Designed miniproteins, single chains. Designs and how they scored, part 89

Each design is a single chain, and the fold is of that chain. pLDDT is the mean over its residues in the fold that is shown.

## One batch from the design tools (miniprotein)

Design m3090
Fold by ESMFold2-Fast:
Order: C-alpha cells, then structure tokens, then sequence
Structure m3090 (fold): chain A 95 residues (1-95)
C-alpha cells in the first residue's frame, strides 16, 4: 500500500514522540483491518498528491482521516495524539 509506505517513511523521517509513533502505528494497523478507513485514507492521499503537496503535508492529510475516525469511535486520547501530530507535520512542511 502506498499509504502504508508513506506512514512508515514518516516514522523514519520525523522526530516523533513515543505517543506520536504509537499513533502512526495504530493508523498503519487500521489500514489493514478497516476497509472504510483504508478507502478514506487512500482518497486523502491521492487528493493531496494531485495537489502537489509535500511529503509532510500528504502525511498530515492521511493522519487527519485517522483523527476523525478515532474521534467518531470515542477514542478521544488517540484522536488528540493524531491531531497534535497533524499540527507538527504541517509545521515541518513550512520549513
């Protein structure tokens, strides 16, 4: 999966906290287990790529889908970790 490859590269390229690393790993697991999440993540990935967004911006868009998913499922602490990571990645994209 191109989305899984992107998220695994994000784990290697960015200086993430243990909580942020766990969040990315949860998103990778979700790509394998949930077809609805997989479809939404792929659409976010493809849309961001077509807009010429940077690696960090594409990763932020995909992780934003994960934040929304966990928020809907009542997993507020995990959703907050994803939202913090999205902010961090969008700041990295400005550098």
Amino acid sequence: SEVEKLLREALEKFDLTPEQRSAVEAAIRLLKEDPEFRERALKAYENAKKQGKTFAEIAAEVLGVAADYFEKNGQTELAEAFRDLVVKLREEAKK
Scores: mean pLDDT 82

Design m3091
Fold by ESMFold2-Fast:
Structure m3091 (fold): chain A 73 residues (1-73)
Amino acid sequence: SALREELDELLKEAEELAKKLNDKEALLEVQELKGLADIAIGIAKITKDPEFLERQLRRILEQARALVERLKA
């Protein structure tokens, strides 16, 4: 799925930026967002609800974008 790939790329970018800045808070936020995505994927796999997964991944993706923008500022 394009959403999952985009989220994975943004989280990787955020993690790389946070490491370069030695930003421990940002690294924790990346781990939290990864955890939320894993939970959403797990729930969707059990419930077979792709609409739920898309909604959850879009919300997490917006948070990941905001994190990347903050780290670039």
Scores: mean pLDDT 87

Design m3092
Fold by ESMFold2-Fast:
Structure m3092 (fold): chain A 111 residues (1-111)
Amino acid sequence: MKELFVSAATPEQAGAAIQAAADLYKDEEEILIGVNVPVGSTITVKLPKGYEVKPVALEPSPDGGGAVRIIRKDDSDELEEKTITVTAPADLAKRKEHSAAFNEALRRAAA
């Protein structure tokens, strides 16, 4: 897995960075890209059909940005337009917060 962080201010800049990362790291099965565009932004990219792009609910960035995961499924060179919404799903964020609070409570009880 290759991990990258991009200080893209717009969805178009984020899309270009995602496309460039997928092209540069063709040998990686998975690329994780952090972006600084606001959560809820829609990013449109042109990637080879062999790539799948998924939004990832990660810990909050100072700028409220999200992350995108690129998974290589095959070696197709045909370009395809993909649309991604950068989002931190409320359910996932809520579950992560609940789990963190529970683990902290367990740590305090054990101490």
Scores: mean pLDDT 62

Design m3093
Fold by ESMFold2-Fast:
Formats: structure tokens, C-alpha cells, sequence
Structure m3093 (fold): chain A 69 residues (1-69)
């Protein structure tokens, strides 16, 4: 899997978690924080993608903020 395909996979996973009506807000937050950790590790391996990865981390952080409201 390419780094770009891995980034897309993580992004799709985060979207699926956020939009899953069967998950509690607390469980969604935990899973989304796990996705952020995966993105941080991907950024360490592929610093050339850091801007795109940071955009995705910011998107997930906004999802978490909305769930905490």
C-alpha cells in the first residue's frame, strides 16, 4: 500500500467512525484519537506528506471537538 493510499484508508476510517450511529460519542472520540495516532506515525515515516497529514489531523480534531460539545 502506498503512503497516499494509507492516508486515504485512515481518512475513510475516521469518516466511517464519525458517521456511525451505533457508536456513543465517547467511543467515537477514542477511535478518532487512535486514527490521529496512526497519522502521526505515518507523518514520521513520510515527512513529504506532512502537510496533507496535518490537514487530516485537523479535520479529525474538529470532529472530536464537535463530539465533545
Amino acid sequence: MSPEEELERIAQGAEAVYNNPELSPALKIGLLRHEIRQLEELKKKYPQLSEKIDEEIERIERMIAELEA
Scores: mean pLDDT 86

Design m3094
Fold by ESMFold2-Fast:
Structure m3094 (fold): chain A 99 residues (1-99)
Amino acid sequence: GAYEGTKEELEKLLSRDFVNHPISINYYPYIKDKEALKKQVEELIAKLESMGVTPDYSIPYRPTDVDEVLEIIKNNLKLEESDDKRRLMTVAKGMLDAL
């Protein structure tokens, strides 16, 4: 499995690391299968690129952005109901750089 911690543990990690840089979050202490998560994030990026979605690093970070990406991965990359695919691409690329 990708994430074995609780949502509350992930939110605690995000809140602490947000002070330095929102996308430079270290997932290693909370995710036992880093390689599986990296692959899932790469699959999400590939799907978004196939839809013509490009990143926009001018979009301001939200503390819930990583949780939204993880939820989409958990739900087999269901992107049809996503209101902001460009934000998802930007966050996913930031996560891949941090992994």
Scores: mean pLDDT 64

Design m3095
Fold by ESMFold2-Fast:
Structure m3095 (fold): chain A 63 residues (1-63)
Amino acid sequence: SMAEAQEVYEEVKEKAISEGLSERSAENAGLLAAMLYVFYGVPREQAIEKGLEYGKLVEESEA
């Protein structure tokens, strides 16, 4: 559901920011995690992990 997507998005964004990522990288992390969880049926913990990893890649690409 959209509510579940929003919760995953916000959790991942907050975690990414807490790990020192920029707002843009954190937003990208959250969006990927929400998409993987809701549309691709990836387990919640794995979707969060993959989203965070993607956010770190976005951060590195803007260095």
Scores: mean pLDDT 85

Design m3096
Fold by ESMFold2-Fast:
Structure m3096 (fold): chain A 77 residues (1-77)
Amino acid sequence: SNVELVREQVEKTKEWFKNDPYVSEEQQKEIEEILDKIVELVEKWAEGEISEEELFEGMAELYKKLQELVKEIEKNK
């Protein structure tokens, strides 16, 4: 249930960036890779493969990387 909601949100986010004319193909690929890693991390946590601490640390790093890419995109507008 939670994993499915995360996947749905990720797909919507990918589509949003794909439709943004200021996002390059390289930036779109990097964003998609980050979003896919978020899904993988949540799935691993849901299956008990990683701890809550590892989930939070991984999410924080991925979010930081995504924020840096979004900031670069906004500078080109």
Scores: mean pLDDT 83

Design m3097
Fold by ESMFold2-Fast:
Structure m3097 (fold): chain A 73 residues (1-73)
Amino acid sequence: SMEQEMVEKFEKALKGTLEYLKENPNEELIKQAIKQAEGLKEQLLAAIKDPALRKRLEEAYEEFLKEAEELLS
């Protein structure tokens, strides 16, 4: 489904971003990445109606946020 493709693309984007940030730790880039991920999450949650996919998207964001915040400490 289109909603599943949206979640898969979001997951891949977050994983790629984290990989890049871990190799290139920079506070401004990390903060910008968190802000961008948050905005995209909000947009996707407005479009996705499937409760399982909504949960999957939220969990992907929470994992990303946790790891990204650890790079700031």
Scores: mean pLDDT 88

Design m3098
Fold by ESMFold2-Fast:
Structure m3098 (fold): chain A 75 residues (1-75)
Amino acid sequence: MLSEEEVKELQEEGRRVLEEIAELDEEEALKKAIEMLRRMAKRLNLSPEEEQRIIEEVRKHAKEVLEAIRREVEL
């Protein structure tokens, strides 16, 4: 079972990585983020249900963030 502290550390690291990935193209950024999450999930032995939930959350957040960035660039 994952400790709340471990989850928090992962969230912070994930956010940093997402910042770097956000500079890439939308599709490329999403693919890299998902791959990294899957690797981390395997290392932590997360359940498929938890893995799917986390990935879906990141997908939604990454998409919204990337869309916001693109809107700013389009302006």
Scores: mean pLDDT 67

Design m3099
Fold by ESMFold2-Fast:
Structure m3099 (fold): chain A 58 residues (1-58)
Amino acid sequence: AAQRQQRVQFVQDYTRRLMQRNGFSPDQIDRAVARMQAALTTDQQVQQAYARAQRAVA
């Protein structure tokens, strides 16, 4: 149960950090994260996004 939430949180944190490094404003980051969260509707989508984010930070 907690595992999906942890993966979603990791993807959100990664997205926020990436956008901050690229000079996006806090409002732009919040909107992008909200849209991403709305798009991550299945376990498969969450897992794919998580795996992609993990590779990017490794």
Scores: mean pLDDT 77

Design m3100
Fold by ESMFold2-Fast:
Structure m3100 (fold): chain A 81 residues (1-81)
Amino acid sequence: SSVEQFLEDLEKPIEESRKALEDKELPLEEKRKVIEEGLEYLKKAKEFLEKHVALPEEIKEYFKKKLEELEELKKKLEEEE
């Protein structure tokens, strides 16, 4: 379904950010770039959908949860500095 594809796409930035943080060989600036690009993607996707579709409450909560997960990964990166 389109909802399942959409939810899978929301997981990709989170997974990429986690992998980047766990990669001991990846430079700090590249880790930051991955996380910031993920946050920008989710924010833009949320804004686009809110303009064009009436989002179900569970999808809105899912976006909130995924944005919070990326913000927590960003905080972990700041602690690594």
Scores: mean pLDDT 76

Design m3101
Fold by ESMFold2-Fast:
Structure m3101 (fold): chain A 85 residues (1-85)
Amino acid sequence: MKEKAKEQAIRAAENMVRTALEVSPELGARGVRTLIDAAYLFDKEVAKETAKHARRLGEEALKVDAEAGELILKAVDEGEAKIKA
């Protein structure tokens, strides 16, 4: 069950980062934050894994679109802060 939740959350994170790059940086970053928050309500480890993958994708996004990458990484930082609190 947890493994399938991680797989779904990772795919959702990939889609949110793609939304930030292709549609709207703000919408995609907001999606990343919402996903991390929702994952945390389900399971703390799933949320941590989701944030980890979103951070990697955000770092790659910075190389292509600084605005999108910065907003994604900020969303990840805010999500991880909530997990650690």
Scores: mean pLDDT 84

Design m3102
Fold by ESMFold2-Fast:
Structure m3102 (fold): chain A 64 residues (1-64)
Amino acid sequence: SAAAKAAKLAAGREQVYKEIDEMMAELKALGGGDPGKAMLVMLARGHERLGLEERAEYYRKLLE
């Protein structure tokens, strides 16, 4: 039903918002106001979520 689809989309949006909040917390902790570090945190997290572990590890190493 349309109502069931709308509820599923709303649940999906809530999950995405939680993930954004988690990424923002990581950016605050690791980026420290550095846009380069902030971008690397986002890239590492994005690739990790896609299962691209080798690429995620590459970005994590750049944060060291």
Scores: mean pLDDT 72

Design m3103
Fold by ESMFold2-Fast:
Structure m3103 (fold): chain A 94 residues (1-94)
Amino acid sequence: REQDIEDLRAIREKYPDAPSPVQAIVKEMIERLTLTEEEKERLLKAKSPLELAEVLLEIRNERQPPSAEELAAAKAKLPKIAAELEEVIRELER
């Protein structure tokens, strides 16, 4: 929990010119992950934690197609994952 806030703070400090914490996270992912130019462009267009989670799920599913059950379960969890990320971002920005 506390480690997540410290990690986001470090990412934010690394990318101080990023327009939002979500964009700072996207820049870190682009540096650390082996991504195609199309995948990078899709991530850069994410404006919210929910959009970021959705794009990451799409990229993963394109690389390793899940079963219909796994896909449904993953999609059902996206709002909770987005809410948890929003909470950590709020704690960082206080």
Scores: mean pLDDT 74

Design m3104
Fold by ESMFold2-Fast:
Structure m3104 (fold): chain A 92 residues (1-92)
Amino acid sequence: ADTRAGRLAEEALKKGRELLAKAGFKTIAEAYAKMTEDEKKVVAAKIIERLREAGIADIEPPEVKPDAKLSEEAKVLLEVAEVFLDVIVEIR
């Protein structure tokens, strides 16, 4: 028997894979490997900020350049991260 948390995680994995495939990536690791260090910091800062707003983590986000532009790869990884963050917030 599937748990509610298990079903939400499976749906998030499916949606995440669909987002990656739409952008032409096979895995999260492949998309991440194509990002610059500045893009990785911007993505990490956005994820940490959302975790803080949800009361899940009290971690200081990394310092990001105000003019840091995200590639399509970085934007897709943010969308994938948001899908998983929605599950984490829902199941807590």
Scores: mean pLDDT 70

Design m3105
Fold by ESMFold2-Fast:
Structure m3105 (fold): chain A 55 residues (1-55)
Amino acid sequence: EELLEQIKAIKTYADVEALGARLVAEGAPLSYFTLLGKKVDYLEGRYKNLEEALK
């Protein structure tokens, strides 16, 4: 739950890199990396809002 909230809260690519490293260190499941990738797509403007990106 905490890691999912952190993925939703990130605003910069530096935060994406830092959280990605933390997910690797904690052995997070692939689903967390998928959500992080969707957050990157949202930040790149491929989605109009975060809710759409996370679907």
Scores: mean pLDDT 70

Design m3106
Fold by ESMFold2-Fast:
Structure m3106 (fold): chain A 71 residues (1-71)
Amino acid sequence: NAELVEKARELLEEGDRYGARGVITKSLEDLKKALELYTEALELFRQAGDEEGVSRAERAIENIKKLIEEF
């Protein structure tokens, strides 16, 4: 499961970059890309059984969804 966890972390970090950029530049496209990446990370963390990773990805998804809704 090390490969799944590593891939999920990479997706989570990429999502964080798009999310931060989307907030700074007010880019709905970047916020939506962050949501997509976080959702992919969540699925991989679930497959790996990484409860901490699942929790982090779920929080990131909820936060990015709120930002998209406030657009």
Scores: mean pLDDT 89

Design m3107
Fold by ESMFold2-Fast:
Structure m3107 (fold): chain A 66 residues (1-66)
Amino acid sequence: KAEEAKKKMEEHSKKIDDLVKEYRAQLEANKDDPEARRAVELELGRKITQENIKKRKYEAEYNKLK
């Protein structure tokens, strides 16, 4: 169903927004710790990228179905 694809796209979009907020907050909290900042970039950056890939997949499915 097109509605299901749209719903999943919205869910992943919301998760990306939440991850971006966590990413920014953790970078600010660890501004004086380069090692901790690297760990945050690696872990949360990877999660954001993966959620973006999933969102785009569902967006493409939604566009096919309309």
Scores: mean pLDDT 80

Design m3108
Fold by ESMFold2-Fast:
Structure m3108 (fold): chain A 94 residues (1-94)
Amino acid sequence: ARARLEELLREADELAREAGRLAKEADEAKRAGDDEKAKELYKRAVELYRRAARLYREAARLLEELGGDPRRVVVLFATASILEAEAYFLEKLA
């Protein structure tokens, strides 16, 4: 129930944060001319963004089932969609 929701959100937030760091490191590697390092970091960032998106959607569904704030449910689904879009763009760079 509520504890599971908190776990899902914590995991999703951590994965999204790590994905963002890897994407930034990939951009820096690409600017430095290290294309192979950049591709590897983009691949890892894509994987983590997609995992985070899945967890945000799971959290959104659980929050909706618990009768939570509809605005918060929408925000969680929107966050998942944004992370999927980010993963899609980065996948083209990997």
Scores: mean pLDDT 89

Design m3109
Fold by ESMFold2-Fast:
Structure m3109 (fold): chain A 92 residues (1-92)
Amino acid sequence: SAEELLKEAEELLKKAAELDPSVKSLLENLLKMGKKAVEAAKKGDELEAEIYLGLARIYLGVIKLVSENEEALRLAREALEKIKEAVKLALE
């Protein structure tokens, strides 16, 4: 389910924040945008879902520029892929 994928993404982002606390706020904002994207998708608002998913991608882009921790970056990327799948499932 979309909720299960969001929970998995949240767990990955929590681990990433533990590995690199300097990007914790950016990781939290990535998750917040991902949750908003899934909520919009559940309402059938595909445009709003794509806007929030785009914002989540921007946060990941900033994390990639700021973080030097390869494992934290890998986990953040995996979390965004789970968020993308959650949005896709919520739109179906």
Scores: mean pLDDT 90

Design m3110
Fold by ESMFold2-Fast:
Structure m3110 (fold): chain A 58 residues (1-58)
Amino acid sequence: RSGLNAEDLRAIREALTRPLDAESAAALSLFDFDGDGHLDAAELARLDQMMRDEGALE
């Protein structure tokens, strides 16, 4: 996607806090900003920062 909005970022963050099944993990790999096929702590921190910048976190 180009131009993730606050709702998209919240949905991704919520999904990442739940146990991932194979289907959910595959869908979330589209938001792997490193392009290495993994979502790690750095990607989660980046999502949190983007959510703060968009005002999605209170």
Scores: mean pLDDT 58

Design m3111
Fold by ESMFold2-Fast:
Structure m3111 (fold): chain A 96 residues (1-96)
Amino acid sequence: SPRLELLDEVHEAVREVEERIMKQEKPDKELSRLAILVGSTATLLELAIRLDAPDELLDRMIAKLVADLRRLAERLRELGYDELAERVEEIARRLE
């Protein structure tokens, strides 16, 4: 499924964000919060897809994940992680 492959890319991006947070002298609280939200929403969306959840629910979950990914990309740019921010924004565009 193209959507499940994109969710794998979301999990890979979240893992890279976690690695950046672990290298910070003081973890950024907003970046950490957004990484948790994105990872959790992606996991629940994958479960919803595999359980053939109604399209209305899937559309709402995708819209939320896209919004959270865009906020994550913005925070990454503010912190100077420009390459990772662009990858996150690309995933958001492809999910939409």
Scores: mean pLDDT 89

Design m3112
Fold by ESMFold2-Fast:
Structure m3112 (fold): chain A 68 residues (1-68)
Amino acid sequence: MSMEEKIEQMIEETKKQMDAAKSPEEQLAILQERMGEALNDPSLSHEQKMKLATELQAYFEERLAAAE
């Protein structure tokens, strides 16, 4: 698996976990855990970390807005 495939897989799996979560607090915890994992992964570039963070944060914000 390439690093690009790895980051795409992490994003997709995180979105699935967020979809299964029943509250914004649970979704935020999942987001924070994944971002922490990515930030501590020395094999990921800055650009890959930013892509993951940006996509997951945007997804979280969309779900939060939908809950209003």
Scores: mean pLDDT 78

Design m3113
Fold by ESMFold2-Fast:
Structure m3113 (fold): chain A 68 residues (1-68)
Amino acid sequence: TLNETLLRLARAEAERLLDPESAAIVAGVFDAALRDPTATPNEAVERAAALLDPESAAIVRGLLPVPA
């Protein structure tokens, strides 16, 4: 699905832009969202961002083509 594709692409981009620990947090949250058919990519992004420092959170929020 489009949501699954967006989460997979966002995860790959997070691994490129974030440190290994932050990237692992994002991967875990996004993998959980992929297993939950009610979860949206935006909810996964905000959940991951809430677990990260402000700078890493800003990067994560930029991973989806969703306007601020």
Scores: mean pLDDT 77

Design m3114
Fold by ESMFold2-Fast:
Structure m3114 (fold): chain A 73 residues (1-73)
Amino acid sequence: MEEKLKETLEKAKKYVEDGIKSGNIEQGVVKAGKLILDNVDDQEERDRLLQELAKYVQELMKKNNIKIKAAPA
């Protein structure tokens, strides 16, 4: 079960990476989020994967020197 969640997250991360390479981060993030929503039925695991994805997006944006909004506490 956790292995399938990991696989889904890795595919989602690839969509974000492709988005950054093409200059369309927003489109990559949307595709990644949809993949998680379509493949994860459990609400808690869905939220967890979306949070991991968001963290990954922020790290990639930092590496590419892209401005991001500070997350509220």
Scores: mean pLDDT 75

Design m3115
Fold by ESMFold2-Fast:
Structure m3115 (fold): chain A 93 residues (1-93)
Amino acid sequence: RLEERRRELAALPAPPQELLDAIRRTAAEMGLRFTPEAVEALARQLLAATGGDLAAAKALIPATLELLKALFADKDVITEDDVLGSGIAVPRP
């Protein structure tokens, strides 16, 4: 299922640099460390959840990162697999 999700996200356009930078900035403010692949996966999931609305995706960042911080409080670095496996920012059915 993680491989299916990875393939699905890889088929999406590259996320805007502005969204990647916003995620990195908020993560740094919260003391969270992400791999580059985790930031890209999260950005793609946020855009998918908002139908490609960059402003709406950016608005979801703080709450999404708080959830990731709670889920992975014992981890030094949040990886792509952590983001994909968490179900965070998945579009509602």
Scores: mean pLDDT 75

Design m3116
Fold by ESMFold2-Fast:
Structure m3116 (fold): chain A 94 residues (1-94)
Amino acid sequence: IKEALEHIEKAGEYILKAVEKSESVEARKLLGEAGKHLVLAKQAAEEGNLEEAIKHLEEAIEHARKALELTNVPDLVEEAIKHAEKAIEILKKE
């Protein structure tokens, strides 16, 4: 779980940077929703609810992928998605 939590925190950091640097209001809204789901995923993982944590990580990735088409900082969003996907991989092995 600790390694998964570290990846969730890194995903959140990249999402926050992407929100700050994105010029599209729609991209910022989608990235904000991704960030909310990352917070919920972290809470669920800390509580041992791995199924709920994975669900929230998948929701975060979906919103981030939609933002990827609108943002002027796709590299930051891609890094966030990569870390969220790694967190899912780790949680599914536990």
Scores: mean pLDDT 87

Design m3117
Fold by ESMFold2-Fast:
Structure m3117 (fold): chain A 92 residues (1-92)
Amino acid sequence: ELKKIEEEFKKWREKAEEVGKELLENRIEKKELEEGKEIIEKQGKEYKLEELAKVMKEMLEAAQNGDEEKLREALERLEELVKKALKEELEK
């Protein structure tokens, strides 16, 4: 169970960093953004990581609205949440 959560957190962080970089460079298509939001929402509910899913969705919405500052802030918050969640699980 712990190992599966660690793998999912690493995937979420990688996706968030990659998406954030591409969005700042105006490379990612709107279709990919919407598909990403659906995946994030589903995974967040399935693994009970709704806070991470919420922040990631806010990041995608900020990108769609062209709010680069909010996008960057959301990405930084997402990374911090992933690190905290991993640390908490490892300390249990």
Scores: mean pLDDT 63

Design m3118
Fold by ESMFold2-Fast:
Structure m3118 (fold): chain A 85 residues (1-85)
Amino acid sequence: NLLEKAINSLNLIKNTIVKLEKGENLTDEEKKNTINALKVLEKFFKEKGNKEIVNLIKKAIVAFKKGQYTAALNELKLIINAVEK
């Protein structure tokens, strides 16, 4: 169920935000899981036609892949705010 996967992905992203705000280093597994969670949300919001959230997710994925964690944190916060209104 894509909705259940999207909810689980949002919770994972919220946990990643908390770790990054504390200045904690992410493990390679946590980085991979965060990128996979972002891809699940991208698919979900693309199917809903929400281009704004899709674009924020794409920026977050790029930042994570480049190791730009400050930029990634800012994009993750924007994603959560846009999802929660």
Scores: mean pLDDT 87

Design m3119
Fold by ESMFold2-Fast:
Structure m3119 (fold): chain A 95 residues (1-95)
Amino acid sequence: SPWDGTLLLFLGLAALTSIWVAYRLKKQGKLEQADKELESAIETLRYIADKFATPEEKAEIDRVIEEIRQAYENGDEEALTEAMKRLEEILHRLA
């Protein structure tokens, strides 16, 4: 359905935005708010995977979620940006 693709892209954009907001909040020392934004983004990504992805694509999304978590915990902006680009490519293929 064209509406399913639109919903996926909106949810995907929201998740990507929340990841970036979480990273910026973490750099500002707002750790509790940052962690809540990141967990919200991950829940959205899991919802997308469960509804729209094949088992193979779901495994790929889970791997990118782990890369995002590691980059976020390490404060590695380059690794975070790279993982987010891979996630965007996956979401574009699902839409």
Scores: mean pLDDT 86

Design m3120
Fold by ESMFold2-Fast:
Order: structure tokens, then sequence, then C-alpha cells
Structure m3120 (fold): chain A 65 residues (1-65)
């Protein structure tokens, strides 16, 4: 979901493991509250995008079209 990817954009600018873990936990809580099975795939994709952006030192928006 675009909202999930947008939420991760600020995190790409913060090079801290705690922030990434916090956002991941928050996304899981949101998905659980909405009872969306597809949100798990969206969360995994968003977290993979964040990890790639962090590794290449680029903002998450660079991977979003």
Amino acid sequence: DEAVNTLLEPIADVDVTDVRQYVGAKLRVIGEGLDLKLSDEAIKAALALLDRAHRERLPVSSYLE
C-alpha cells in the first residue's frame, strides 16, 4: 500500500536500527488492527525496500515509482 511505503520514507533518512525495528512493529500492529492478510506482503515488501535503501544509502522514495 502507498501509505505503508510513505510511512517508511522518513526512516530511510535515519540510520538507526531501533527506528527500523519500531516502524516494523508499528506496521504489524496496523495490519493486525485492520485484519488485512495482504498487509503482511506489503509490510515485507516495504521492509525489504527500506533495507535496500539503507544499504545503498538512498531514500526509500528512490525505489517508488
Scores: mean pLDDT 54

Design m3121
Fold by ESMFold2-Fast:
Structure m3121 (fold): chain A 70 residues (1-70)
Amino acid sequence: SEEDRKARAVAQLPDERLEGAARYLISEAEKQGNKEALDHARRALELIQSGGDRYEAARHLVKALEILKA
């Protein structure tokens, strides 16, 4: 529910911002060697670029961010 709320807020951002966030998180995950965060960030970018579900993309971005914050 908390993650769902965050994902809905993130899904309101323009596509350019979502792509920027995904690319940033991919770079950070690669630097940290965190494969789980990398997979989530890559999946988010794929969904954004394919015109897929914005909410699903946002959930992946939130998950990647939470993993990298830990």
Scores: mean pLDDT 86

Design m3122
Fold by ESMFold2-Fast:
Structure m3122 (fold): chain A 100 residues (1-100)
Amino acid sequence: MEEEIKKKLIEELEKEIENVKNSDVRSKEQNIFLLELKLKYVKGELSEEEMLEELKKFVREHIAGSEDEEVVERIAEASLEYMLMEIEEKREKYKKELKE
């Protein structure tokens, strides 16, 4: 069951990344980066702590007002919490689909 759910999550994230890459929207690199972080985390290639560090780098480089490290940390931590929540919601969805 868990491995089947993990496979479904990986397939969904890979499809989302491919759809963004094939979109007509020029500015998509940021969305691809965030989706690839989720994918690496789901695959077990990236720890929660490593994902937080990557999000801190992203916030410093791309979000206005990120000169204060305390602000960077709060935004990155909030982003991590939202990403983990979205992954868990999708995991619960696939648990139900695979049982029904």
Scores: mean pLDDT 78

Design m3123
Fold by ESMFold2-Fast:
Structure m3123 (fold): chain A 70 residues (1-70)
Amino acid sequence: MMSRDEVTAVALRVGNYIQQKADEHGLSEAELAEIYRLAGRELRDGVAQGLSPEETLARVLSLIDDKVAE
């Protein structure tokens, strides 16, 4: 189970990555909102499943990459 500090660290890295992709790809507010929604769900699911911070981060970043590629 991730600690509160570990969850916070993963969430910050996810947020920074989403902003980087938004800047690189010129994402609309609607696209950005959808990516945040999906990333937040994946992060919560990783925590609920007892995944490590590294496994949770990797899954969320992969999901963001897939959505940006659409």
Scores: mean pLDDT 83

Design m3124
Fold by ESMFold2-Fast:
Structure m3124 (fold): chain A 100 residues (1-100)
Amino acid sequence: MRVLTDEEVEDEIKLFEELLEKFYEYLKTKDLSEEELKEEVQALGDSIVERLKWLKEMKAKEELINKFKELAIKYLEKIKKEHPEVKEIVDETIKKLEEI
């Protein structure tokens, strides 16, 4: 039984894009220490991985799963460019997303 419709998955992806934009702006406006920045990016990465796993469990179409992955990777790459200190965390998260 499909738990989510394609439209519901697309709405979830749109909401996720808005959350990623807000998080990206949050990192730009906060004077975070290197340790705090790493903790925030790690928490984001873990959240993205769990959301992708959830979409797979909900039988989302592969095309929509790939759209979600591409969106997540796009924002993670932007964060890595602005904050080289989180490169290892971002690279690890992208690897986990590609393995799902």
Scores: mean pLDDT 83

